# Designed miniproteins, single chains, continued (3): the designs that were tried, part 37

Each design is a single chain, and the fold is of that chain. pLDDT is the mean over its residues in the fold that is shown.

## One batch from the design tools (miniprotein)

Design m9212
Fold by ESMFold2-Fast:
Structure m9212 (fold): chain A 153 residues (1-153)
Amino acid sequence: SLAEQVDKYRQLAVEHTRQALKIAPEESKPYMEEFRDYLSMMGGLLGSAVRSSPEQAEGLAEAAAEMAKLASEYAKKALETTYKIDKERALKVAEKLALAAEHGIKAAQLAGEQAEKEGNEKAAKKVKETLDILKETLEYFREMAEKAREEVA
């Protein structure tokens, strides 16, 4: 089902975040754990929105956008903290977080397509907000990976 595909991408995003957590220095781990948890909540809310009535989907999509915003804030703190401590680990962490963001984007894309298909313009708008946040966060991870790569070369 579509909801199972959203859950699959949620699981892949969380797994890449867990891999980044293993690499991250101790100082950044609390921020990485918050990112993992908010990213997981976001994906769960998107999966619930796909399974829900149109009336419930709007509220779930709005909650997912708020979780995406919090995930982005903690991810940026985690990666900035790692970058200041260890550029080589920051590169590896940024690459894993970029993969997590790509899977999060795929989950949100599937939820957005379903909202559009159902004519739920309000839910579709909130899923688009989630997509915009995740795409901006992905760009940030890619920029940080490039900066770290230049520093370790």
Scores: mean pLDDT 90

Design m9213
Fold by ESMFold2-Fast:
Structure m9213 (fold): chain A 73 residues (1-73)
Amino acid sequence: DLGAQLIEAARARDLERVKELLAQGADVNAADAEGRTPILTDSPVVAGVLLAAGADPAAADAEGRTAVDVMRA
């Protein structure tokens, strides 16, 4: 699943893989079993690419953490 791969790439801060997956049509707002979306990353560069692709910056995981919370942790 491209969405699951996008979440993993964003968490790994793998900018090139994030770009490849988005180019392949990965859902930028895909959620995993914990409700985590790709925007929940601690990389500002990856977050910027995801936002440009239409990611919801207010998306929260099952614990209520947003992109801002992840960046501060």
Scores: mean pLDDT 71

Design m9214
Fold by ESMFold2-Fast:
Structure m9214 (fold): chain A 92 residues (1-92)
Amino acid sequence: SMMGLELALSAIEIAKEDGGKVEIEVEGDTMIIKLSGLSVRSLTAVALKAIGAGLDGTEVRIEIKGDEITIEIRGLSEEEIKRILEYYESLQ
């Protein structure tokens, strides 16, 4: 979904700007984004974006542990997954 795509792109950008680590796994139409080394501010911003995406009908799961947040986004199209991965690779 558009909100799922926007969530993924925003989460990666926030983590990268905060000097955090980003790890991505893809399982069919599901993307698992693991962000670590985040400030409380960045973690809160990502969590709020995930809540917003969920409220707009995106199937999203979040898990928070310390300075780490794992985001699972379901129902992404192949084009949305490709766009997210290309953005992520551009930041390496």
Scores: mean pLDDT 88

Design m9215
Fold by ESMFold2-Fast:
Structure m9215 (fold): chain A 66 residues (1-66)
Amino acid sequence: EAFKEFDKDGNGYISSAELMNVITAQNPSFISKVEPMIKEADIDGDGRISFEEFSTYMASPQAKNL
């Protein structure tokens, strides 16, 4: 639900730093899963992640497993 607040701001992107901070506070065990996504999404070096792409992963059975 925190992602919905950030999704309303800007152009539908979330700062990788802010995303890490939120996820770390909520689910520290999820960090190992989020880090590779952040690296892939941050190819341009802007430190921004598309919410749509991250949302797709959250809907995956892998994320739902835990």
Scores: mean pLDDT 58

Design m9216
Fold by ESMFold2-Fast:
Formats: structure tokens, sequence, C-alpha cells
Structure m9216 (fold): chain A 125 residues (1-125)
């Protein structure tokens, strides 16, 4: 898929927005569910997959669709070498940290369970 000027594919944008219908349509059109953002010199923007963006935003339905479509949980940030599941935001929060802090406790539990089952590590201060 063609990335925008910031490295985001259409699937990254749909996953971040929680647009499950658009996510399904993009996957059906051959979108790479394992696409990673590669922004040299910006470790907080590099290595982000659609799965990580959906999980950070608490979009459980999008997370489940991406898992069903074969999202690879073993991917590493190409700039830093950090596992993409463990990639922190600018405040040091991982996808697991953000999922746990989601205001919907059911969505938080579902995303946390998926991430932990797939090998996400608890990075507690």
Amino acid sequence: DAADEWGDTPLHLAARAGDVERVRALIAQGADVNAVVDVPGNPYASGLTPLVLAARAGHVDVVEVLVEAGADFSLRNPVTGVPVLDQPDIFGRTALDLARSHPDPEAAERIERILLEKGAKEITP
C-alpha cells in the first residue's frame, strides 16, 4: 500500500480511527496488515502497525479483525529494534498500558487478553 508523507498507510489511518468497515474493505483489497511506519530519526512514530494503533485507541473490534487477518505480533521496529507491541508513545506508554487505561473496562480486558496471549510484555515503571 502507498504510504502518505508521514509513512501511514490507509490501513493505519482506518485502524487509528476505529473504522472497522474500512479496515475490512482495505484488507479485502490486499492491504498489508503488517505494514510498519518507518520514519528515520523518530522512534515514537517508527514501527507502528495498524494493530498497535487500534490497541492504543481501544478499538477492540478493529484489533480482532486485524488478528483474524494474520497480524504478526513478532515484528520489531526497524529503527530501534524494539518489539512493535512494546513500542512506547511519547509519554512512555505501550499499547498494553493504553489498553488497560481505556475507559471501557470490557474493551480494555479484551485487548489486554489478546496482547498478552500474543507476547506483549508488561512495562511498568
Scores: mean pLDDT 71

Design m9217
Fold by ESMFold2-Fast:
Formats: structure tokens, sequence, C-alpha cells
Structure m9217 (fold): chain A 108 residues (1-108)
């Protein structure tokens, strides 16, 4: 297990995922669109349809991940395809696909 597996388990627990769902995701399973939308809504604290650096940092801190501003910016840079400093739903899917160890995750 990598650090990503720990993060996914903590995030899934915060979202109310079952142990079976968390195990399926940890075994390289693709999250359902419903699970991804729930996760996106969990990060999107103001409901504007994007995730800001502040919202990402706030969620990560609440999940026990003490990220620096630089580490939050690195996560955004990995997901932020258009360079606007926020993460929309397609960019969020790209970030999640990297965390699940596959690069083929797309909206169905």
Amino acid sequence: GSSSSIFLKEMGKALGFSDADLQALANGGIPTEEQLKEAFSFFDKDGDGTISAAELRHVMTNLGQNLTDAEVQDMINEADIDGDGTIDYPEFLTMMSRMFGNTSLKPG
C-alpha cells in the first residue's frame, strides 16, 4: 500500500463509503460516477462547481493530511488542466484517476 491508499481510505470514511467499497477502490476498481460526484461535492464546500486551493486544503486538513500551501498547489497543478487555479469536475476526475493508479477514468 502506498500513501495514496491511506488517503483514499480516509476520504472514503469521511464520505461514508463501506469497507467493501473502499476495498474495491483500493484494488484498482474505478469509482462510480455517483461516488465521484459525492466526493466532488465533499470538496466543493461553496457549491460553485469548482474546487479552490483553500477548499482542497481545508478538506485535506480535516482528513488528517497536514499539507503545506506548496503541496496543495502541486495537487492543483496536477489536476488543473486549464491553469485557472481551480479544479472543475473533469479535472477532479483526472486527479482521482491518478490516485487510483489508472489514467483511463472518464465520465460515462
Scores: mean pLDDT 64

Design m9218
Fold by ESMFold2-Fast:
Structure m9218 (fold): chain A 60 residues (1-60)
Amino acid sequence: APRLARALKDYEALTPYEISVKKGDIVEILKEENEDWVRARLLSTGETGYIPASYLELLP
């Protein structure tokens, strides 16, 4: 099953390796790169990239 998370708040990408999200957006976790960064796919757009782990809440 896909590992899903919800964005807790808006995040604006600072580099081309990151994705922007809005609060409430659902992402699929592709890889936990380290404690600070997750590689994810934004389900609404299909964009993939890095987002700060602290901006995400894991869904059950």
Scores: mean pLDDT 85

Design m9219
Fold by ESMFold2-Fast:
Structure m9219 (fold): chain A 153 residues (1-153)
Amino acid sequence: MSQEELNDLLLEAAYNGELGLARRLLEEGADVNYKDENGRTPLHYAAYNGHLEVAKLLLEAGADPQAKDDNGRTPLHYAAYNGHLEVAKYLVDKAGADVNAKDDNGRTPLHYAAYNGHQEVAQYLVSKGADVNAKDDDGRTPADLLAERGITI
């Protein structure tokens, strides 16, 4: 199997939550920090789909929790966007992910949790020092988005 095939299969295993396959591919030399055509790593896909055990495996194998894709988004942005609380907790509490990381639109993970109504993720991020008054490039804050949704934090 080529290096490119190993790396592409690791992205797919992370997207699908295939823990046993991901472990085997890493043992065979797949690049844990490989970026696809959109700049996304296996950890971005595990976070996007809430695959906690795969996210843990990738982080133990040296995945960068601060890796930015072509839109400036980190794995924590995607966990927050889809409301994956346990992955968000692991990224912040165990991997040291920056709760205030801004993407290319000036948006933090809290902006995405607020926008999509993920109250438990929003409450968690605020408890970890997320800035409720951070302005994105449109001048919107997480506090404004939470108020529009009627969410209390």
Scores: mean pLDDT 93

Design m9220
Fold by ESMFold2-Fast:
Structure m9220 (fold): chain A 62 residues (1-62)
Amino acid sequence: MTTKEILLSVPGIGQEKADAILAKVGVFTDENLTVATLTSVPGIGKKTAQEIIEKFKEQQKK
């Protein structure tokens, strides 16, 4: 599963927002996968940022 596919699986994130997050963050690392980084993207609130982090953590459990 690609980073973009994980972002698109989060409710409220469409292709435009996923592309904006990727443009702002680039490569997701443990250091930049934070609420502060994600909420710096226009249209991304704290709840959405937390849901993104949760989805990425689910991918890391295996």
Scores: mean pLDDT 75

Design m9221
Fold by ESMFold2-Fast:
Structure m9221 (fold): chain A 137 residues (1-137)
Amino acid sequence: GTPLHEAARAGDLERVRALLAAGADVNAKDERGFTPLHLAAQSGHLEVVELLLSATPPADVNARSSPSLTVVGTPLHLAAQSGHLEVVELLIKAGADVNARDSLGRTPLHLAELSGHEEVVELLLKAGADPNAKDST
């Protein structure tokens, strides 16, 4: 990953800001296809997520990771699986596709349900998630 991937994963807001000001690629992908936004969303770093989404150019809210047995798909999948309610809300407000499917055909709603994050499940349903969507497995 790039220094921006490391700063986003760590929640180092000031380092993220400095790297973006220095021209770091906000949409750079690491070896797993993760962008900085994926890593910030997975870790629940709300202020870093907000900064990445407001960059110029902005982070791609619907960026997809590379297909793998252990990789979800979009930043919303990772935030939902991890139960980061405020990050989920921010990603939806920024235009995240609530019905996006990962490499196994799972939606963010499926991952929130599997992980037992009831408040995230409720938020996704209110945001238009399809409760009848089925995964591929």
Scores: mean pLDDT 83

Design m9222
Fold by ESMFold2-Fast:
Structure m9222 (fold): chain A 65 residues (1-65)
Amino acid sequence: GEYLLAVATEDYEAKTPDELSFKKGEKLLIPKSSYGNGPLLYATSLTTGKSGYVPASHIEIVGEL
């Protein structure tokens, strides 16, 4: 598949307009093309449907789609 499934390990408040705010336990889809390209990952929340950059330190990869 083209996506990784991740879960937020902590709440995060966006520090810029291009970052995504999320809550602990929220499920996120991450394009494989954005994975491994530094400390920020582009993600889409499965809870809100919104997209933005998330810090890799606040998520855990739990599967592949």
Scores: mean pLDDT 83

Design m9223
Fold by ESMFold2-Fast:
Structure m9223 (fold): chain A 78 residues (1-78)
Amino acid sequence: MKELTEQAKEALRLAEEARKLAEEYKKKGDYISYTGYTLRAIGYGFQAKLLAKKARELGDDEGAKLGEQGAKAGGMKG
């Protein structure tokens, strides 16, 4: 459970960081970097969503919550 919760925290952090960087580059008119960081955020969001599902199945409510937050930060839906 410790590894799963830590992975969920890391995925959330990386998804939020990538999303913030994407928006910052968009404000600067750098749409290539914006697109790159947006795709990175989506990737981390997908990882977080998988971690949330595993945590939920194992009864790790903290890991599930962090993974769901990461999925949302990365723009994952469904």
Scores: mean pLDDT 79

Design m9224
Fold by ESMFold2-Fast:
Structure m9224 (fold): chain A 63 residues (1-63)
Amino acid sequence: FPPFLAEAVEDYTAKTPDELSFKKGERLLVLDIDPENPEWWLAKSLTTGATGWVPRSLIRLIA
């Protein structure tokens, strides 16, 4: 169950205000995982403190 520690595997630029931009190698805290929408997770950047939706395919869980 969340929260989970994760790391970005590639850069991402947010396409909407609700999405989170991040850089490859950035540490993220996954706050919510919706089984009905597994392609998007709610995460917080541990670098900037910003929160937003991230594409699951561009992050990996590390804890």
Scores: mean pLDDT 80

Design m9225
Fold by ESMFold2-Fast:
Structure m9225 (fold): chain A 130 residues (1-130)
Amino acid sequence: SAEMEERIKTLEELAKKNGVSPLHIAASVGDLETVKELVRRGEDINAKDENGRTPLHLAAEEGYLEIVKYLVEKGADINAKDKNGRTPLHLAAEEGHDEIYEYLVEKGADVNAKDKDGLTPEELRKKRLA
């Protein structure tokens, strides 16, 4: 639609200005329909920003379960590590997004993955609650 074309054009301009992909922005703001359209258009689902984060990292950190599900089912790397060695599962655990955490574990996320501080996703969650 003309509305979707204008939305994507705006996201492409914002992405270029911020050194990220349009898919990073759409995932970080919870815009599922724009995420779907960008993936359909061939945007790299595993693109990394300057911090080594993928769109899946951002959706998991922000608590956007339906975007997490969509990205995983479209072939997102569930165990991608950012520059701190953190996976999407680490971010879901730290932010307390339990339903996303359970979904990622069911889909094969590495529960024993350690970040650069030697912390697993469960240890990050416990550190937040202490």
Scores: mean pLDDT 90

Design m9226
Fold by ESMFold2-Fast:
Structure m9226 (fold): chain A 116 residues (1-116)
Amino acid sequence: MDEKLLQAAYEGNAEEVRRLIEEGADILAKDKYGYTPLHLAAYNGHVDAVRVLLEEARRRGILFDLLSATDKAGYTPLEVAIFFGNYEVARLLEEAYRELTPEQQAALDSLFKTLK
């Protein structure tokens, strides 16, 4: 299940991402590199898959967990989107960040301070 979700996010199949999450796939699942479905969608610039992941995280009350997940190198999905030039995905992730509490925003900001 989780492997299929990671693959669907990597491929940008937004319908399959939604279906797999509804069937019980872990939206915070990580591959061997620590990439979540959101990291993989951000890496490839899959705007519609990112929108589905954000919607499902909002419904489940885990938006902060989704946005603050780091890969094995310590990068968030927003940093991955910026690094690979996927600016529309970066914009969606910044909009989602503004929905977080000030405390959650401060915690996420602390992760960015590790990038040089």
Scores: mean pLDDT 85

Design m9227
Fold by ESMFold2-Fast:
Structure m9227 (fold): chain A 103 residues (1-103)
Amino acid sequence: MFKELLEMEEEAQKILDELIENKNIEGLETIKKYLEEYALKPIEEIKKEIEKNKDNKEKTAGLLIALHIREVSEGDKKTIEELKKDYLEKIDEIIKLIKKELE
């Protein structure tokens, strides 16, 4: 379980790092969208969506973060909502920094 959780976090972080390096704002916004939509969905629905989107890195990263939040929160809705908000705010800050660098 802990090893699988770390592997999911590492995969999502690798995708995030790649999108940040490439200044891919649309990719980061896709991660935000999927994280926001799926963080409160049933774990089985998140897993099914990951399988459907395995060839789309941005969607997969958002879904992996959502799944990670669900697993570490042990079903506590308040913890899920707090972690979701924290991740969304961090990604938004990165997008703002990239936009500033492109101006």
Scores: mean pLDDT 79

Design m9228
Fold by ESMFold2-Fast:
Structure m9228 (fold): chain A 62 residues (1-62)
Amino acid sequence: GKILARVKKDFEAKTPEELSLKKGDLVEIKEIVSADKVLARNLKTGEEGIVPSDVLEILSVE
C-alpha cells in the first residue's frame, strides 16, 4: 500500500541523498530506512530522497 504524508516543517537537504521539502508539501513514503529516516517522493516535483521522519505527518496508510 501507499503511505502518504504531509510536511509539517521545512527541511533543507545537507547531502545528495537527502530531499529538501517545504511545509505543506505532500510526499509518498517509499521505504522506512531507519527509526528516524524515510525514503520519500515529493508528489509535486517527483523528486526522491532521504528525509527525517519527524518532519512528516502521516495522512493515510493503504
Scores: mean pLDDT 83

Design m9229
Fold by ESMFold2-Fast:
Structure m9229 (fold): chain A 114 residues (1-114)
Amino acid sequence: SLGEKLLEAARRGDVEEVRELLEQGADPFYEDEEGRTPLHLAVRYGHLEVVGLLLGHFREKDEIDKLLNHKDKEGKGVEDLAKEQVENPLPHLSDEEVELLKELAKLLENIKAK
């Protein structure tokens, strides 16, 4: 399905495929077996370009609050996953990308808190 393809593209960091799938009507709220959305996977795997694309898409559709409140089966939201990457960054992440994830985690927490 388009949703399954969107999850895999977000997990891999394929910005062009994510954009094409969203244009084809892929559901950005589609969940994997663990309840993770494409945004969860992009944040978890440190694909900041995909994160930016997904956040831009949701802002245009006024859905960002729903996505930020979405919890996986472990009760984790996007902000929790960003914080986990900051504490235990993947080996391919640069210091600059880790700092951007710290800023993203703070931004997401502030938006959610209102």
Scores: mean pLDDT 75

Design m9230
Fold by ESMFold2-Fast:
Structure m9230 (fold): chain A 84 residues (1-84)
Amino acid sequence: MSEEELWREVDAALASIYLHLARKYLEKGDYETAVELAEKAVELSKHDPKLQAEAYRVLSDAYEKLGKTEQAEEWRKKAEELEK
């Protein structure tokens, strides 16, 4: 395993953790914190399309609950593009 491969695996693991936390904050009604955590998951999941799509869906849900319908639609479409 190269150092680059190791960092990709670490990033994917961290993305999963941030995504799990983002979903918990969505459940708690803390939508702004859910957005911040999901944005971290997106950054860390650049090399994992499935995980990135899940992060985009959480962002979409959080923005929809914040009343930001246009941003919610944008993230939803990005998630759908990765899940073709």
Scores: mean pLDDT 82

Design m9231
Fold by ESMFold2-Fast:
Structure m9231 (fold): chain A 100 residues (1-100)
Amino acid sequence: LTPLHEAVLNTRSKEDVERVRRLLAEGADVNAKSGPEGGLGFTPLHLAALRTENEYELEVIRILLEAGADVSAKDAFGLTPLDLARIRGNEEAVAILEAA
């Protein structure tokens, strides 16, 4: 996992959202995939879609999209971030990703 993947996974507060913004400003690859060998191929946007349990995670989705996150990226199972949001039943995340 890249530092950006870890920051997205650990988003619990406004300070954690600012960590995501800082990493992107420092040149973090918004479309980096997890695990080049045997990993699940998750981008940071996939992880944000899986973990949209609070308002800060929704804000992270918006930040990643503003930074050029690929909404069409597929994980190792052929699933997009939108597919993961639908599986989780998060209607707010689905609405944001469908509008992107």
Scores: mean pLDDT 79

Design m9232
Fold by ESMFold2-Fast:
Structure m9232 (fold): chain A 116 residues (1-116)
Amino acid sequence: MEMERLRELALRRDEEGETELHRAAREGDYERVKELLEAEPEAALLKDKEGRTPLHLAAEEGRIRVVYVILEESGELRPQLVNAKDKEGKTPLDLAEEEGNEVIVELLLKYGADRK
């Protein structure tokens, strides 16, 4: 079934721990992000070798629409996602602030990111 194939793809990790969702989030492919998350919402919690989720990559790269899609499609997983820490202890909010992505900072705070 197409849905089973999408779920398998969403959970498949390469040698760097990256999934297709990590790639789509980094590149700003919000339609692909939405498709993968509709098939497997828990794929949003998967971390690459640096401990980064797709939300970390979208926030760092300034991918506003991808951040929005991840936050909307994550439902009950959202609190875990917005406060997830990479191997350096950085959250998606920390990365967005470091890169000056003010719209993403506001969006993450609206959806429950903790401010230090």
Scores: mean pLDDT 84

Design m9233
Fold by ESMFold2-Fast:
Structure m9233 (fold): chain A 79 residues (1-79)
Amino acid sequence: SDLVSFVVEGLLRAALDHERRTLGDSLEVANTLNALAVVLSSQGRYDEALPLYQEALEIRRRLLGPDHPDTLTTLNNLA
């Protein structure tokens, strides 16, 4: 990956760490998890992306329900 992917990954990991400490299980955390998983998946790092997609899916299922468009989008990223 290029410098942009490296910087974006670093920023998303820092944001995720901060959000987890300040917000707990929130849609902001789910969104950052999904964004980080997309970046990792685009790099072929599927083993690292999968648990992040699964955590985002779990949060979205709890907060939005299983039929919400955001929950379904996360589920599609796991398929």
Scores: mean pLDDT 83

Design m9234
Fold by ESMFold2-Fast:
Structure m9234 (fold): chain A 84 residues (1-84)
Amino acid sequence: VNEEAIARLTEGLTPLQAALFRAAYRGDAAEVERLLAEGADPNAVVGDSGLTPYLIAATRGHTEVVEVLLRNGALETFPIKPKD
């Protein structure tokens, strides 16, 4: 998944939810934490594949973002082990 695909998948979301997906994609843990504090849903899904902020962060190896999302109630719908 690339940045352009994330932008396209988030077109139907609120600005708050779209920002959460972009922050997870970039690995910006501080921005993720701020957006979750503002009421962003950590379990929001986009596309027919059920892509979540957790899956984006985990797939890209952004461990700090993964930890922030899990602390704020994100659910593991499909366990992906990040590779080193």
Scores: mean pLDDT 71

Design m9235
Fold by ESMFold2-Fast:
Structure m9235 (fold): chain A 76 residues (1-76)
Amino acid sequence: ALYQQALEIRQKLGDQGADTARTLNNLGNVYQAQGKYDEAIPLYQQALEIAQKTLGENHAYTLVAESNLKDVLLLQ
């Protein structure tokens, strides 16, 4: 039972982490498109942190957040 509960908790946290990271990345993209880089940066940083902790460093959402953060930092 403990192993199955641990998997279900991890899966739920992963799903919540994926949704949160995607939402933060999308919101960051909206601010970046408006030239609001100071608003976009903390959103990409939060997306990266959540994705790294819940999905791992090599997940698609983690890589997208990292790429977007690098791009927006070059625009400052």
Scores: mean pLDDT 79

Design m9236
Fold by ESMFold2-Fast:
Structure m9236 (fold): chain A 70 residues (1-70)
Amino acid sequence: LFEQVLRDWFAALDRDGDGTITLEELREWLEKLRPVSDEEVQARFAELDKDGDGTITFEEFLEWEREKVG
């Protein structure tokens, strides 16, 4: 249920519509869910961005959040 809401919101935030999140988009999304520092967002993004191309997929981020929450 909550993930479906996030998917719809992510689609609106994803300006390119290519199914990936940039560092700035990730920061804004996390700030809507909870207070978070830029340093924390950058560290998490670096861990998720395995390809090093400056973007992560929504599916990869959802998996990370699921592990974090439970």
Scores: mean pLDDT 67

Design m9237
Fold by ESMFold2-Fast:
Structure m9237 (fold): chain A 72 residues (1-72)
Amino acid sequence: ALSLAEIKDVFSRYATKGKGTILSSALGDVMRSLGQNPTEAELQDMINEVDADGNGTIDFPEFLTMMARQMK
């Protein structure tokens, strides 16, 4: 199982300095870096759940909630 420290480290690598968010387009790369391999359909569902307004960014609390759903 992935630890919170591993999730935070990977998120921080993709997060823009000063914003604390990742691009929704980078989500697939973040998930793969954590050893996950979501399908294109699963990635679209995740993005739609956390970026409903289409801002193209995901913050850390939203990312953790999404990861919890993906891991069950």
Scores: mean pLDDT 73

Design m9238
Fold by ESMFold2-Fast:
Formats: structure tokens, sequence, C-alpha cells
Structure m9238 (fold): chain A 96 residues (1-96)
């Protein structure tokens, strides 16, 4: 992870790189790693503090990566800084 808490798994999930997601999970990557509140929004405008790889895969509509992350123990109820789960992000659901 870098200073923003962004892991290679976050980037692979966001970019739709299924092979890299599978490789990183096999190498023991933290499937529930969270983006840090120190996030530089100028470098990562689509990322929010508290986002997991599952949030980013859902945001980009990478359904097969979403499935692989869930099969590897990703928390579908993880909430980012705005209280949004991966399904909320995918569906565009707004919480008050």
Amino acid sequence: ADENGITELHLAAYNGDLEKVKKLLAEGADVNAKVSENLDLSKYPDFLPGDTPLHLAALRGHDEIVKVLLENGADPNAKNIFGKTPEDVRAGIKID
C-alpha cells in the first residue's frame, strides 16, 4: 500500500485486471484493505476514503472481479466515508 492506503489490489480491481486480482489474492493481498483518509484526490479522483477493492470493482461494473473478491472473503457490507457499501456504489444508491 502507498501513503493513500491504496494497494495493488485496489488498482487491479478498478482497472478490471482479473488475472492480476487472482494473482494478488493468491499472494495473500488483504481483500478488505481500505483507502486511507490521507487520500490525494488530485491523483485518485474516483477513490474515496474507506473504499475496499470490492467498492472499486463495483464502481467500474467489473462483475466477474466482484464475484472473485466475494469468493475470497470481501465484505459486501463494508462502508466507505459516505456510508456506502459496494452495492450502493454500483447501484448509485444515495444514503442521506
Scores: mean pLDDT 77

Design m9239
Fold by ESMFold2-Fast:
Structure m9239 (fold): chain A 70 residues (1-70)
Amino acid sequence: SKNEKLLKELEKAWKKADKDKSGFITRKELLENSSLKEETVDEIFKLADKDGDGKIDNVEYAELVQKLRE
């Protein structure tokens, strides 16, 4: 499904970003570490980035995964 593909791309990008042990992923890192279009990445950040800081932390990532499964 569309959501399953998004989940796999997010997991790959998160694993690559987590090598820095920063505990978050930026918009640029998601674009560089996934095959997602800019529009899709912007939509993901709109859903997950509740603080509007341009970063998705581990809590926001978990909430995003849950939303994509619903």
Scores: mean pLDDT 73

Design m9240
Fold by ESMFold2-Fast:
Structure m9240 (fold): chain A 100 residues (1-100)
Amino acid sequence: SLGDELLEAARRGDAERVERLLAEGADVNAKDELGRTPLHLAARHGHLEVVELLLRNGADVNAKDIYGATPLHYARLYGHEEIVKLLLENGADENAKDLD
């Protein structure tokens, strides 16, 4: 599906493919089997340009995966300081609790 392709493009940091898939109607908040959105995967892997693109296209900054983790949790866990800053500037809940 377009959603599965968007999740993979976000995981790889392929900003051009992310933009094209969103233009083709891919759900910006598509979820994988662990409840992770494209924004979770881009934040986890340090893909700043993809994070910016997803946020501009209405990505849920506070989306929770099956563990209760948000994109902010992944950015912090993997040390992506510029992504942490960008997520907070876009309304990420600093006090969102991980369920684990």
Scores: mean pLDDT 89

Design m9241
Fold by ESMFold2-Fast:
Structure m9241 (fold): chain A 58 residues (1-58)
Amino acid sequence: GKIYKAIKDVPKHTDDTLELKKGEKVEILKEVGGGLWEVKSLKTGETGIVPEEFLEEL
């Protein structure tokens, strides 16, 4: 999938949210709607939901 970078820290707001630190890379798995993306951390392999506003395409 496409690789994106976190442009700021993503805090764990819900059980479905993937917590990220600024600069971490994720693979986009799918868009779930409402500006939310299901992503996979390239660092940990964990999956979760991140708002697209926190991500920049590489």
Scores: mean pLDDT 83

Design m9242
Fold by ESMFold2-Fast:
Structure m9242 (fold): chain A 65 residues (1-65)
Amino acid sequence: DDEKLRKAFKKLDKDGDGVISKDELTEFATAMGLDPEKIFKDVDKDGDGVIDFDEFKVLYNKYLS
């Protein structure tokens, strides 16, 4: 649910800047048995090198739900 998503995002966003870095995503994806490179390419469409909460929700629903 939304509370679990928020908590997971907050735990990954160690800096509290509202985005997840490539390093943070790589750790998360590896822990979940996912390919971080594939996830990053699928979610990071603008090449910013970070993932915001809306992108994280899409990622979670697509790969973890």
Scores: mean pLDDT 73

